# Ledger of designs, part 15: designed miniproteins, single chains, continued (3)

Each design is a single chain, and the fold is of that chain. pLDDT is the mean over its residues in the fold that is shown.

## One batch from the design tools (miniprotein)

Design m8527
Fold by ESMFold2-Fast:
Structure m8527 (fold): chain A 119 residues (1-119)
Amino acid sequence: AAPPVVTVVGLVLTDPAAGLSSEELVARARELALEVAREAGIADRVRPVGEAGDAAAGTGTAAFTTSEEARATVTATRVVVEGGPVRYALEDLATGERVRGEIDPAVTDGRYELELEGL
């Protein structure tokens, strides 16, 4: 079988309305990237390579790489509403392909319903 194509190697999360710190934004961005990788069945092939964030701008960045050294920027935008979902868009900067998903932040047991297009 052909090896799976990996489109997730990094994540940028913007959430100025949540009031999250830079460290919390980076942690959330990492969590989202790992959840997407798990949904795609490639979580064991994703490795963290760096993290950065800016709480004043409401932006967190987490970067991961696959075992194949592929890298792309993943952008996740969180719309903070009471009981509202987190939406994300993944963009492979090398191919321009985009995948979208949604995570309900109200899920307390760590289960998320992800709807992923194009993986």
Scores: mean pLDDT 40

Design m8528
Fold by ESMFold2-Fast:
Structure m8528 (fold): chain A 93 residues (1-93)
Amino acid sequence: MVEELKKKAEEGDAEAWLQLGAIYLNQGKYEEAIEWYKKALAIEETAKGYYYLGIAYYELGKYDEAIEYFRKAYELEGKLEAGKKLEEIIKAE
C-alpha cells in the first residue's frame, strides 16, 4: 500500500506525495504529513497541497500558519471553500 505510493512519489508524482501526507495526517502524524506535503508542493504548487498543509498545521495548534496556507490554497483555486471554512473556525474560537 504505502510502498506503491512511495515508488510513484519517487518518480515525481506530486499527487503520490499528497496521498502519503494524507495517510500520515489520518494517523495523527502531523509533522510527517507536513514533510510529505512540502515535497508535493516542491514538485507542483497546488491549492490541494496548501489546503492539506493548512489542515496539518491546524491539527498541531499552529493556527497562524494554518490560516496562511489556507489563504494560499484559496488564492490558487479562486474558490471560497478553504477561506470560508477557516473564517468559521476563527469565529467559533
Scores: mean pLDDT 76

Design m8529
Fold by ESMFold2-Fast:
Structure m8529 (fold): chain A 64 residues (1-64)
Amino acid sequence: SLEEKLKKAKELLEEAGRLSEESSRLSKEGEENPEKRRELIMKGADLTMEAILKTSEALALLKE
């Protein structure tokens, strides 16, 4: 049903939002700590990719 799709899409978008916030936090930590920058950038990139995938899934659910 449309309501079930909306609920699932909302859950995916909320999780994507949390991943994006964590990615931003790691990016800031990398800027403040050059010794850890490479590790934190790579972790942030992984989280950003996960957020993009969850957003894409949410959008796919909402197309119908």
Scores: mean pLDDT 85

Design m8530
Fold by ESMFold2-Fast:
Order: structure tokens, then C-alpha cells, then sequence
Structure m8530 (fold): chain A 77 residues (1-77)
């Protein structure tokens, strides 16, 4: 049904957004471990990694809330 397809798209989009932020955090972690960085550069990358991890967590929660709302809307029929 259209409702099931919409729920699937919503979950896939939330997962894709989460994965983007997670992968960016992993890339930043790799740079922190492998590159020769100044103290200031290291702090900047650590901050960027923390922000990406926070956005990944928020995207997951938002996706779960959206899925629940779509389930409730589907149940109205």
C-alpha cells in the first residue's frame, strides 16, 4: 500500500541521514588517529566528530518518531 511504501521511505531516509553523520564521524576519527595534527587542529576535529555523532543520534530518534506517526496515520483506516 501507499502507506507502507511511505513508512519504508521514511525509515530509509532517516537511516541514510544517520549513516551519513556516522560515516563522517568515522572519517574524522580516522584523521585523528592517522594524521599529524597540531593541538588546535586536533581540538577542531574532535569537536566536529562530536557534532556529527550528536546529529546521528538525533536523526535516529527523529526517524523512530516519524515511523510511529506514520503507523498511527495508517491505523486511521
Amino acid sequence: SMAEELERHGRELAEEIREIFRKRAEELERKLETEELSEEERRELEFARAINLAFAAESEEAGERAAEMLRELSAER
Scores: mean pLDDT 76

Design m8531
Fold by ESMFold2-Fast:
Structure m8531 (fold): chain A 91 residues (1-91)
Amino acid sequence: SLESLKKHYQEQLEKRRAELEKNMPDDPELREILEKLFQAYEEVSKRLFELQLKHGLTTPEQLALGRAMLETVQSLDELIKKIKEEIEKLK
């Protein structure tokens, strides 16, 4: 269950990464900043799940983790949407 949740979360991050790549600007400095930002989100998510796998979860912890995962995915979706909107303004 926990490994399944971690895999699902990582797969969602990979999908968000792919959408970011489709909308990545050609500016190398901006690309570097966006890549570092996304890598930070991936690292935090992986470390959180590794900790939970080691110690296990209670019901309250599982609910809290689920909410944190949802909020992180929503934040990444908003970031990707904003990048798309800014790129469209430059056309």
Scores: mean pLDDT 67

Design m8532
Fold by ESMFold2-Fast:
Structure m8532 (fold): chain A 87 residues (1-87)
Amino acid sequence: MLSEEELKELFLEAARKVYEKDPALVKSLVDSWRRSSPEGQELAFAHLVGLMKEETGIPDEVVKALASLSEEERKELMEEIAKLVEE
């Protein structure tokens, strides 16, 4: 089974691949996430996970594990993506 650290590493790797394919889309999504309500932030995170599944083929077990993350854990992952797009 994937540990939380393995899940984070896999998420960041998949997000990096999505960013390399479409930097403008990921930048737009991060900007939208930062400006959103908590509900909007959940939707932005879910949208990114959906893109990762479509573009990188992450397994359904990983998608479910990401959906089970706390708001704090999701925020940490999105901040890492924000650092990637703001460089």
Scores: mean pLDDT 79

Design m8533
Fold by ESMFold2-Fast:
Structure m8533 (fold): chain A 68 residues (1-68)
Amino acid sequence: SLRELALELARIAGELLAAEAKRLTGGAPVEVAIEETEESVTATATAGDLVLTHTISYEELAERLAAV
């Protein structure tokens, strides 16, 4: 399903953002959160004052898949 794909992509994005946040902060503890709405899934990695986010829109994802 589109939702399952978006959640999996957000999980992967969260892992990549966490790795980058850890690298940028020299190994500070990283917290990863995934937020789901009716319109999108957002992955957020927080390390101290550093916040990295990636948002996946269901509409944009559906349009991208239809174009392939």
Scores: mean pLDDT 85

Design m8534
Fold by ESMFold2-Fast:
Formats: sequence, structure tokens, C-alpha cells
Structure m8534 (fold): chain A 67 residues (1-67)
Amino acid sequence: EVEEHLRRAIEALDAGNVEEARKHLTEAMKLAKDKKVQTILIAAMINLSAGDVEGAKEAARRALEEV
């Protein structure tokens, strides 16, 4: 489930576990069929790579709203 991986990614980011968050965002990206969700997930991954944990969380929450 895309929603389950997004929820787990947000939980991991809240816990400061960037590696676990990256794992769940990657799984969500693999499962996502909607192009809008895929685009938001790419933004989440870019934010995470830049060290913007809050930006990554906001993008993940936005993706969850689109699923």
C-alpha cells in the first residue's frame, strides 16, 4: 500500500531515521501509479537528499492526500 509506506516514512522522519524514511519513500514510489503522487514523491526524495527533513515530511503528507 502506497498510503502505508507514506505513513511509515513520515513516522521515520519524525524519529530522525532518514534511512528508514528513504526506504519507505522508495517503496511508495515503486507502488505509485498516479503521476501526481510520483512527482510529489520525487520532491520528497530531493528534500531528503538536501537534508530538508521538514520539507520531505510536508511532501510525504501531500502525497498521502493525493492517494
Scores: mean pLDDT 82

Design m8535
Fold by ESMFold2-Fast:
Structure m8535 (fold): chain A 71 residues (1-71)
Amino acid sequence: MNEKGREALYYESEASLYIMKATLEPEKRKEYLEKAIEYLRKAKKLYEEAGDEAGARAAEEAIKILEEEIK
């Protein structure tokens, strides 16, 4: 895995952390989910640059789910 793929995994892990925080602290749910979306967007761009179509697609699907959740 190149540097972009590794960086994408880092942002993906940060997004997962914020999703968990959103579940544990309902008062801050929207704030944490918005943070998770930001990290997933960064991960998606890096996966696209790395040529990881599966990673990019998974990140895009996660973004859509979270955007629906905060509407």
Scores: mean pLDDT 85

Design m8536
Fold by ESMFold2-Fast:
Structure m8536 (fold): chain A 62 residues (1-62)
Amino acid sequence: KVEELKEELKRLAEELPEKREEAENAIRFADSLAQQGHEEAAVQVLEEEKRYLEEALKKKRE
């Protein structure tokens, strides 16, 4: 769900402050898409950003 993905992105952004603005922009864009009725596109945007942040966090910890 869009809301669950938004919360997950917020948690990832707390561990990656350099990516916080990018995560916030993705959340805003997804909210805009969902408001227009494009919920599937909103989910895709959030899932792609989550994947990107998870990979960045993994590399930072290694």
Scores: mean pLDDT 79

Design m8537
Fold by ESMFold2-Fast:
Structure m8537 (fold): chain A 76 residues (1-76)
Amino acid sequence: SEVEELIEKLKNSKSAEEALDVLKQLVGRITESQQDALTEALRESKASTKQLRQFAVAHARDLTPAFLLAIDEAIS
């Protein structure tokens, strides 16, 4: 699926800017079944913990609960 392709792109991101751009494309699209895969991709991504916290705050109203949990787990 497109979501699975975006999660893989996030995991293999070459820069923080690329990682954050891919995350913007995933906003509102993450379900519970994708949470663990997103958590792993976030840990492997080039985005820093500070950038991931800032992204979560900036998009808090538009992120699904599963997306927010994936970010929280990745930065813990």
Scores: mean pLDDT 88

Design m8538
Fold by ESMFold2-Fast:
Structure m8538 (fold): chain A 58 residues (1-58)
Amino acid sequence: MAEISRAIAELGLPGEAAALAVGLAMEGASPEEIKERLSELVSPEQAEKAARVIEEVK
């Protein structure tokens, strides 16, 4: 959990997007679900990076 939160913080996402990404990862959401949800809050590139980082850490 702390590792995911730290990795997401290093990406510089807005607080809303960072909290959503961590929450979805904790609930076992797929990388595709995380990317799609985040794409509404941040750029598609940032959403893809966040989903990939979560997949690698989780």
Scores: mean pLDDT 75

Design m8539
Fold by ESMFold2-Fast:
Structure m8539 (fold): chain A 115 residues (1-115)
Amino acid sequence: RPKPPPGANLLVEVEVEARSGRFRAKLKIYDKNGNLLAEVELEAEAGQRARAVVYTNADSPADLRVEKTEVEWDGGGLRVRVRVTAAPGKPAPSPEDVAAFQRRITAALAEEVEE
């Protein structure tokens, strides 16, 4: 369980299940001004799940940008789950902003496949 840093507003959880084959990815999460907020590294073998949990100081998931830096994927089946929740004592993010951010992470992880 990561310790909340000062100014944390959102908790981001990314989970990938590799249904067949192997998956590895490194994602970078930036604010709207290009500041790096978090790095997420995910690695899973067939039948396994990888999960990364990070706090960010972004006020809204809509302000987050995602860049993939490394992806190793053999074209097997993947399931991606993204959750964004409020950091302790902070207001909940809007469902629409969460859905938009979920699509951005899924696209970054699965760019080798038409989505």
Scores: mean pLDDT 71

Design m8540
Fold by ESMFold2-Fast:
Structure m8540 (fold): chain A 61 residues (1-61)
Amino acid sequence: MSLEQQQKLNQYANNLRKAIEAGDEKAVAKEEQKLKDEVGLSEEKVQAIKASLEQDVAAAA
């Protein structure tokens, strides 16, 4: 993965975490789409990232 793709992954993953914390389903869907379209991740990988972030958010609550 290129440095640019890694930077986009980190940025969109942070945006996804914020959307999950806010309960903003529309923002969650938009950031998932960016991870697929701009980073090139599969649906399976995007869902794994989402599940990991949901665990982190739940543990922090």
Scores: mean pLDDT 81

Design m8541
Fold by ESMFold2-Fast:
Structure m8541 (fold): chain A 55 residues (1-55)
Amino acid sequence: MSEFLKGLAELAKGLTPEQARDLARAMAESGLITPEEAEKVRSGDELAELLRKKA
């Protein structure tokens, strides 16, 4: 799982703020992150940072 999350973090850096929020919500629904963590995501960089911490 760690390598997969690192790959997602690199992809997240290229996302727009809206795309990053939508992806974070989808990941929360899948159980990869919590809904509270998803609500804190405002940009691709913030999503990447979150995924780096989970990896």
Scores: mean pLDDT 79

Design m8542
Fold by ESMFold2-Fast:
Structure m8542 (fold): chain A 86 residues (1-86)
Amino acid sequence: IERAHGAAAEYGRARFYEKLAEMFPSLKPLADEEKARADQAIKEFEDYADSLTPEEREKYRKIFEGGKAAADAYADDRVASLLSRL
């Protein structure tokens, strides 16, 4: 489950920087780098999940989906908080 949580965390970081780059275009290269890291972490998670039994694979994917949803919500909240302080 650690790999699923790791991939979700990298996804959340990429989403946060993507939203920041919408406000600050100078951060777009950093957002692109974070997206590449998230894509790599997700690939590593999928490669690992593919090595598991079908039941275990489904369980880990559900954990990742839940983590991804939580990371999206967290990134949205962090950007909104930053905007309210500017």
Scores: mean pLDDT 73

Design m8543
Fold by ESMFold2-Fast:
Structure m8543 (fold): chain A 63 residues (1-63)
Amino acid sequence: LVITENKELGVLAVDQDVDVYIDGKFVGTVKAGSSASFPLEEGEHLVELKSGDKVLYSETIKV
């Protein structure tokens, strides 16, 4: 029996590729029409989603 506990940030890209940054660090690109999950440790994290030079989302989250 396998039990998985996940603290994850889910990102859904709808119409464009999205570059994901956590605490100013690039962690991955989510392709248009897809989703991805990124592991997060406990605490406050700045999450930014960018497409090229455009910032789509910028918010501090607390896990």
Scores: mean pLDDT 74

Design m8544
Fold by ESMFold2-Fast:
Structure m8544 (fold): chain A 55 residues (1-55)
Amino acid sequence: SKEELLRLIGQALRLIGEIYDLEQQLKKQPDDEALKARLAALEAELQAVLQQIRA
């Protein structure tokens, strides 16, 4: 539905913002394994949302 699509777009935008913030943190702490793992997890969540949007 249109409502479902808009919700998924909102989730994608939130994930993009969180990924950007973590990438900025990782630039300051490039060897932080916890930040790398969290970034990878958010990137996987974004890919799943984009697949649902027909990406």
Scores: mean pLDDT 86

Design m8546
Fold by ESMFold2-Fast:
Structure m8546 (fold): chain A 62 residues (1-62)
Amino acid sequence: SAHTRAGLEALARGDYETAVAHFREALDADPADEQAQRALGLALARLGRYDEGERFGRRYRQ
């Protein structure tokens, strides 16, 4: 999808937050988009649990 392509371009630039947004839109349109699922996981891993914790109001893993 166009969202998957845009997400991959953002991922290639190291813009992981933008990549996550695009992959979430791709999965909202097609939940079976395997490429978007894998790429979303990679982008979230690159942001790290620390950044995800801050984003979700949690700074560290329980």
Scores: mean pLDDT 71

Design m8547
Fold by ESMFold2-Fast:
Structure m8547 (fold): chain A 80 residues (1-80)
Amino acid sequence: MREEILEKAREQGRKLGEAMASLSPEELRAVVDLVAPQLPPEAAELLREAAEAAIAGDVEKAKELAAEAAVVAAEEYLRS
């Protein structure tokens, strides 16, 4: 169960990272500013790094960082 939730979080995070690569830098900043305050600090930092990778055109790096952000956020939620 826990492993299944973390796997789904990773998959959703990868999809988010891919979507982020299609956004403008202005849209990416808006999304990060909206979402990051709602996340644990470690997940927020990973999301900001994913946005920087997306702006740089590194789609695979953005996907990996967004996936890790989602997993970290899910782990914190499950710890409560």
Scores: mean pLDDT 82

Design m8548
Fold by ESMFold2-Fast:
Structure m8548 (fold): chain A 103 residues (1-103)
Amino acid sequence: SAADKEAAERAAELIARALEDPSLSLEVDMEGALVNEEAKTVKLRLLDADGELLGEAELKTKEAARYLAEILEARAREAEAAGDPEAAAAFRAFAEMFRAMAL
């Protein structure tokens, strides 16, 4: 759905911001285990150095997690093309995590 895609795009932006600014913290809260069929919701929270909330995204469906994995794979390719293998590896690691959630 459009809402799933928008949630995935918002989550990808929070991840990108966390990777660009080491003073920021990204919290990923998952209801259930990555491979547990009871995993229902993934909530991402971006916090500053003082613990203040800068942004949130919530993935309520496997479809949203799949969209997020696809966006993060694209960002990994862009980072690799830009000569940033560390950012590329980080985006791929997050993509694999959310792809597992979509199974």
Scores: mean pLDDT 81

Design m8549
Fold by ESMFold2-Fast:
Structure m8549 (fold): chain A 85 residues (1-85)
Amino acid sequence: DEVEKLKKEADELEEQMKKNEEDSDKLIEQLRKQAEAAREAGDEERAARLEAAAKSVQDDRDKNVKFLQDKIEKLKQEAEELEKS
């Protein structure tokens, strides 16, 4: 059943999205800790770059979430159209 396959794919993408968010959160935390260590070492430029990297990861996470949400919605819409036919 193609409808079931599309729904399963959407569900799997939702699970993948959640895991990617968790991984990104861990990376952001690591980068911020490294930025703090750089400041303690007196390397303000490195600290600023690490903070910028953390913000970039956060921005990429938000963009990836939107991309996956759009794809999930499309799969769910395709499943709905097939179910109506």
Scores: mean pLDDT 84

Design m8550
Fold by ESMFold2-Fast:
Structure m8550 (fold): chain A 78 residues (1-78)
Amino acid sequence: MEEKEIEELERELLEFMEPYYEKAKEAAAAGKLEEAKEIMKKALKEGVEKLAEWLEKRGRKEEAERVRREAEEALKKW
């Protein structure tokens, strides 16, 4: 039940994040660390938003707010 839904979410997030990871790796390999960081920041923001929306649909609004807040705090440390 919950496990299958988590697997589906994980698969969707991986498919969503894959092009961002590829671009970030290419930028980092080219020595463009700032560009790589910005790509990863964008990917994290959009990925967290997708996760938060999934949680909200399940009535887990507090958890959705927490993951958004944690992502913002993590991004501030970069």
Scores: mean pLDDT 76

Design m8551
Fold by ESMFold2-Fast:
Structure m8551 (fold): chain A 67 residues (1-67)
Amino acid sequence: MELEKLKKEAKKLLEELKKLAEEYPDEKVSIENIRKLLEEAIKSGDVKKIKEVIKDAKVYIAALKKL
């Protein structure tokens, strides 16, 4: 089911962001804000909302890794 796959993907991104907060301590506040948005999207159960936040989180992670 699409919703369950998206929730699983969002949870994986939450774990990746947690590790990145240790690697990039100066970005910890920004990382925590993205993690909060992912958690809120998961709680909403809205497939479109979860997809949007996953996309935003992936863009942020890609940008962070360029630093």
Scores: mean pLDDT 82

Design m8552
Fold by ESMFold2-Fast:
Structure m8552 (fold): chain A 67 residues (1-67)
Amino acid sequence: SINERLAAGALEVGIDSLEKGAVEAAIKALEYAASLGAPYAKEAVEAAKKGDIEKAIELARKGIEQL
C-alpha cells in the first residue's frame, strides 16, 4: 500500500539521519513513520530520544523488515 511505502521511506530517512548524527531530523522521520503505523517506529523514537542511537537504528531496520 502507499502507507507501507511511505512508512518504509520514513524509516530509511530516520536510519540515515541517525547514522549522520542528525538526531532531531531522525526523530521527526521516525515519528512520521509511527503515524503511518510502521512496526517498531514508536520504540525507535523512544530509543533515539534516550540517546540509544544503536537501538533506534536496530528497531527502525526491524520495522522495514516487517513492512
Scores: mean pLDDT 87

Design m8553
Fold by ESMFold2-Fast:
Structure m8553 (fold): chain A 109 residues (1-109)
Amino acid sequence: SIIEELKEEIIEELLEKLKEIGEPASMEETRELIEEALERVKEEVRKEGLPQGVIDDWEEALEEAAEEILRYLEEKGEAYGAPTPEKREEMIELISEALKKLAALNLIS
């Protein structure tokens, strides 16, 4: 499936960037970064002034995207955390962009 291949490419690119910027950490630390990114993107969607049903669909798609990223990381046995506050913000931004891309694919699939 083209959608499945695109999702894998997005997650693999994210993982490579997290590996470059971050440091090896527990899965719990990586989950906290993903949860923070998810919350920030949900707040962004809520501010768009769209009908509630559209917001709900996006929030569900984003939650599914977060689970897809976590599942991939768990399957690969890889986890990354932030060595500095500046790198934490950079990592959250990268995760946020991946979540948006994956959620868009979830909405059209």
Scores: mean pLDDT 88

Design m8554
Fold by ESMFold2-Fast:
Structure m8554 (fold): chain A 58 residues (1-58)
Amino acid sequence: TAVQALSRFGNLSLEEAREILEILETEGEEKAIEYLMKKFGWSREKARGAIELIKIFS
């Protein structure tokens, strides 16, 4: 599942991974990228990779 793939990719909890999927679905890709960068300190490149991973496993 996208949730489990994202959890492993980012070393996130399943709850954190679900929250990111919800942001992506409700607010879109750029908001999800900004959220990942602000909350977890990820680079834009890493955050973009996470969104691509979600699309593959969705």
Scores: mean pLDDT 84

Design m8555
Fold by ESMFold2-Fast:
Structure m8555 (fold): chain A 67 residues (1-67)
Amino acid sequence: SEKEKEELLEKAEELRERARELREEAARLLAEDPDDPEARLRAQLLEGMAALLEGMAEWFEKKAEEL
């Protein structure tokens, strides 16, 4: 149904917004201390988490398109 499609797309958008926040945080860490290996590791972890959330968002978007 259209309502179910809208709900899935809203969930996808929330996940994409969270992923954007994580990527912004990662960029901030790298900008503030580019030579700190610990900051680089934390940034890599945040980027990985963002990628997982984006994958989940894609799954919800694909499910919405199949309705």
Scores: mean pLDDT 87

Design m8556
Fold by ESMFold2-Fast:
Structure m8556 (fold): chain A 67 residues (1-67)
Amino acid sequence: GAAEAGAGAAAAPGLAGKRAGGYDLSRNTSDPEAAELARRAAEAPTEEEAGRYVRQAAKLSEGSTWR
């Protein structure tokens, strides 16, 4: 079938995008705490929870490599 562009098409997918990001973080970070949080984000049932875990994981991994 032919694909048509929708006005509601988002650049960043909500839960699906956070799941992908969570899995990417959990596989890419060497910090087990950050990996656990990223995994929780990927498994989160809601976009809200996924976002919380992604933020937490990002903060943890950022602390180890930021400075």
Scores: mean pLDDT 62

Design m8557
Fold by ESMFold2-Fast:
Structure m8557 (fold): chain A 79 residues (1-79)
Amino acid sequence: MEEVEKLAEELRQATDPETVRKLGMEAIEKAGEAPDLLAEAFAEVSRRPDFDVQVIATLGLIAVVLSLPPERRKALAEA
């Protein structure tokens, strides 16, 4: 959990596409450990105007959401 929390925070603080890509890939790999936290971080990053950042964050969000059972996906979508 602590490592994933740090990863989510680093992802939210990242400003360049390459750093977002690296952290995003690590987050996708760890999606099962803290899906809500990682989905929230990807959703925040996906709102940035940089196209490369948006693509990476959107793919990460999709990967995290798909790792959740349907019941949990509904709860996350409502948040």
Scores: mean pLDDT 73

Design m8558
Fold by ESMFold2-Fast:
Structure m8558 (fold): chain A 62 residues (1-62)
Amino acid sequence: SEVEELELLLLVYKIALESTKFVLERLKEKNAPQSVIDYEEKVIEDLEKRIEELKEKVKKAK
């Protein structure tokens, strides 16, 4: 069903978000260039936005 497909996508994006957050903290620990940190922070923002959009789609599909 569409709901089951959207909920699976939500799970995949949530895993990607947690993985990216883990990478960002390691980059900060190693004093990576600010441009690299800024890029990863934007990736996290984009993933958060996609997760919220998917949550709304799940809510509307129910």
Scores: mean pLDDT 87

Design m8559
Fold by ESMFold2-Fast:
Structure m8559 (fold): chain A 84 residues (1-84)
Amino acid sequence: SAEAERLREEARGLDAAVETLTEDARRAGAPEEVLEALEEARRAVEEALEAVRRGDLEAAREAVERAAEYLTRAAALLADHQAA
């Protein structure tokens, strides 16, 4: 379905963003809380892709939203670390 494809594309975009931010965080010597938020984001991306694969679009939407929330948190924590 169009919804399933959109959610899959969103999850893949979030996966790429998590990978990029994880590399940036490691280079910056970021604290454990940043890496923990990125790990939560990655787990949520994996849950979203699994939910899409099984046709559970409600679970996929919730997982995409959680991944975006954790990624936003990680980015904010990394920015705070780099500003200190």
Scores: mean pLDDT 88

Design m8560
Fold by ESMFold2-Fast:
Structure m8560 (fold): chain A 63 residues (1-63)
Amino acid sequence: MSAEERERMERVLAAMRELGLPQEVIEKVEALMKDPNATPEHVLQLLRENLDPETVAAVLSRL
C-alpha cells in the first residue's frame, strides 16, 4: 500500500470504530493493513463479506 492508501485505510478503521462495528472485523482490517502486499481491494472485499451493504456504504462515504 502507498502512504495515501494507508491513510485512507486508517480512516476506514476510525469509521468502523465510530459506527461500533464488531471488533472481529476491525481486527481483520488491522491485520490486512500490516501486510505490505495487501491492497485497498482486499479491505473492500473483507468489508463486503462481513458487513451488510448499507454499513459498507456508510464506512466508504467517510473516505
Scores: mean pLDDT 78

Design m8561
Fold by ESMFold2-Fast:
Structure m8561 (fold): chain A 88 residues (1-88)
Amino acid sequence: MAEKGRELLEEADRLVQESAELLDAGDYEGAAEKTEEAARLVEEALPYAEALAEELGVDAEALREGLRRAAEALREKAAELRALAAAA
């Protein structure tokens, strides 16, 4: 269970890095798409938060809130990037 959560978060991190590369290249639409996918994966990791927290030695409630806030922040960033793509 923790393994699946870790896999989802590692994939989300990879997508965030790809989004940053696309943003640097001026591809706002591509950056938004990767950022939205990253947010989805972070949200999918929420059911694994307790197992992940146990593995990491952190508080499960704090990790759940952290992941929830991270997913919201990524969604907000994706919306911002999509607006920039639409304006360009």
Scores: mean pLDDT 85

Design m8562
Fold by ESMFold2-Fast:
Structure m8562 (fold): chain A 74 residues (1-74)
Amino acid sequence: SAALREEALARLGELLDAASLAEVGRILAQPNPGAALRALTAFISRLLAEGRLSREQAGRAMGIVYEMYRRLLA
């Protein structure tokens, strides 16, 4: 659902810069949900490793991603 992706992007926008949000949007546009979830997990892990997110922010971002996919797969 485009609405669920837009909701997740809005919530992630409180944690991520514009360039990181654009990358998340590109990852979410891919057709396979499992591939998208793996790519998002890897991307958030890279932002954490680069010091661009705190551990708390990375945890919140992953929570948003998992909630979105839970609702998409329901």
Scores: mean pLDDT 82

Design m8563
Fold by ESMFold2-Fast:
Structure m8563 (fold): chain A 88 residues (1-88)
Amino acid sequence: ARSTSPSMSAVDLVTGLAKKLAASGKMSEEEAEAWAQRFIEEAPNATQVHVGKASAAVANTDLSVREKLEKIFEIAKKLSEEEEIPKG
């Protein structure tokens, strides 16, 4: 039995956020998936905490949904890179 550990990280969180935005009609499913894929590629070590902090940082701004997603991606990526990863 090799498959016992969960293989989940921020992937589920960003994919879920993107799908919620697509479902609300604020962006297309393809655009939401592209943003999520970019996030996964550029910030695979970002956690729920990083995404939450990034979301809070843009919550009081008058940015569009797409601009907020871009800032969330950038901030969460930077937070995940600033935190020391025991393996890296």
Scores: mean pLDDT 71

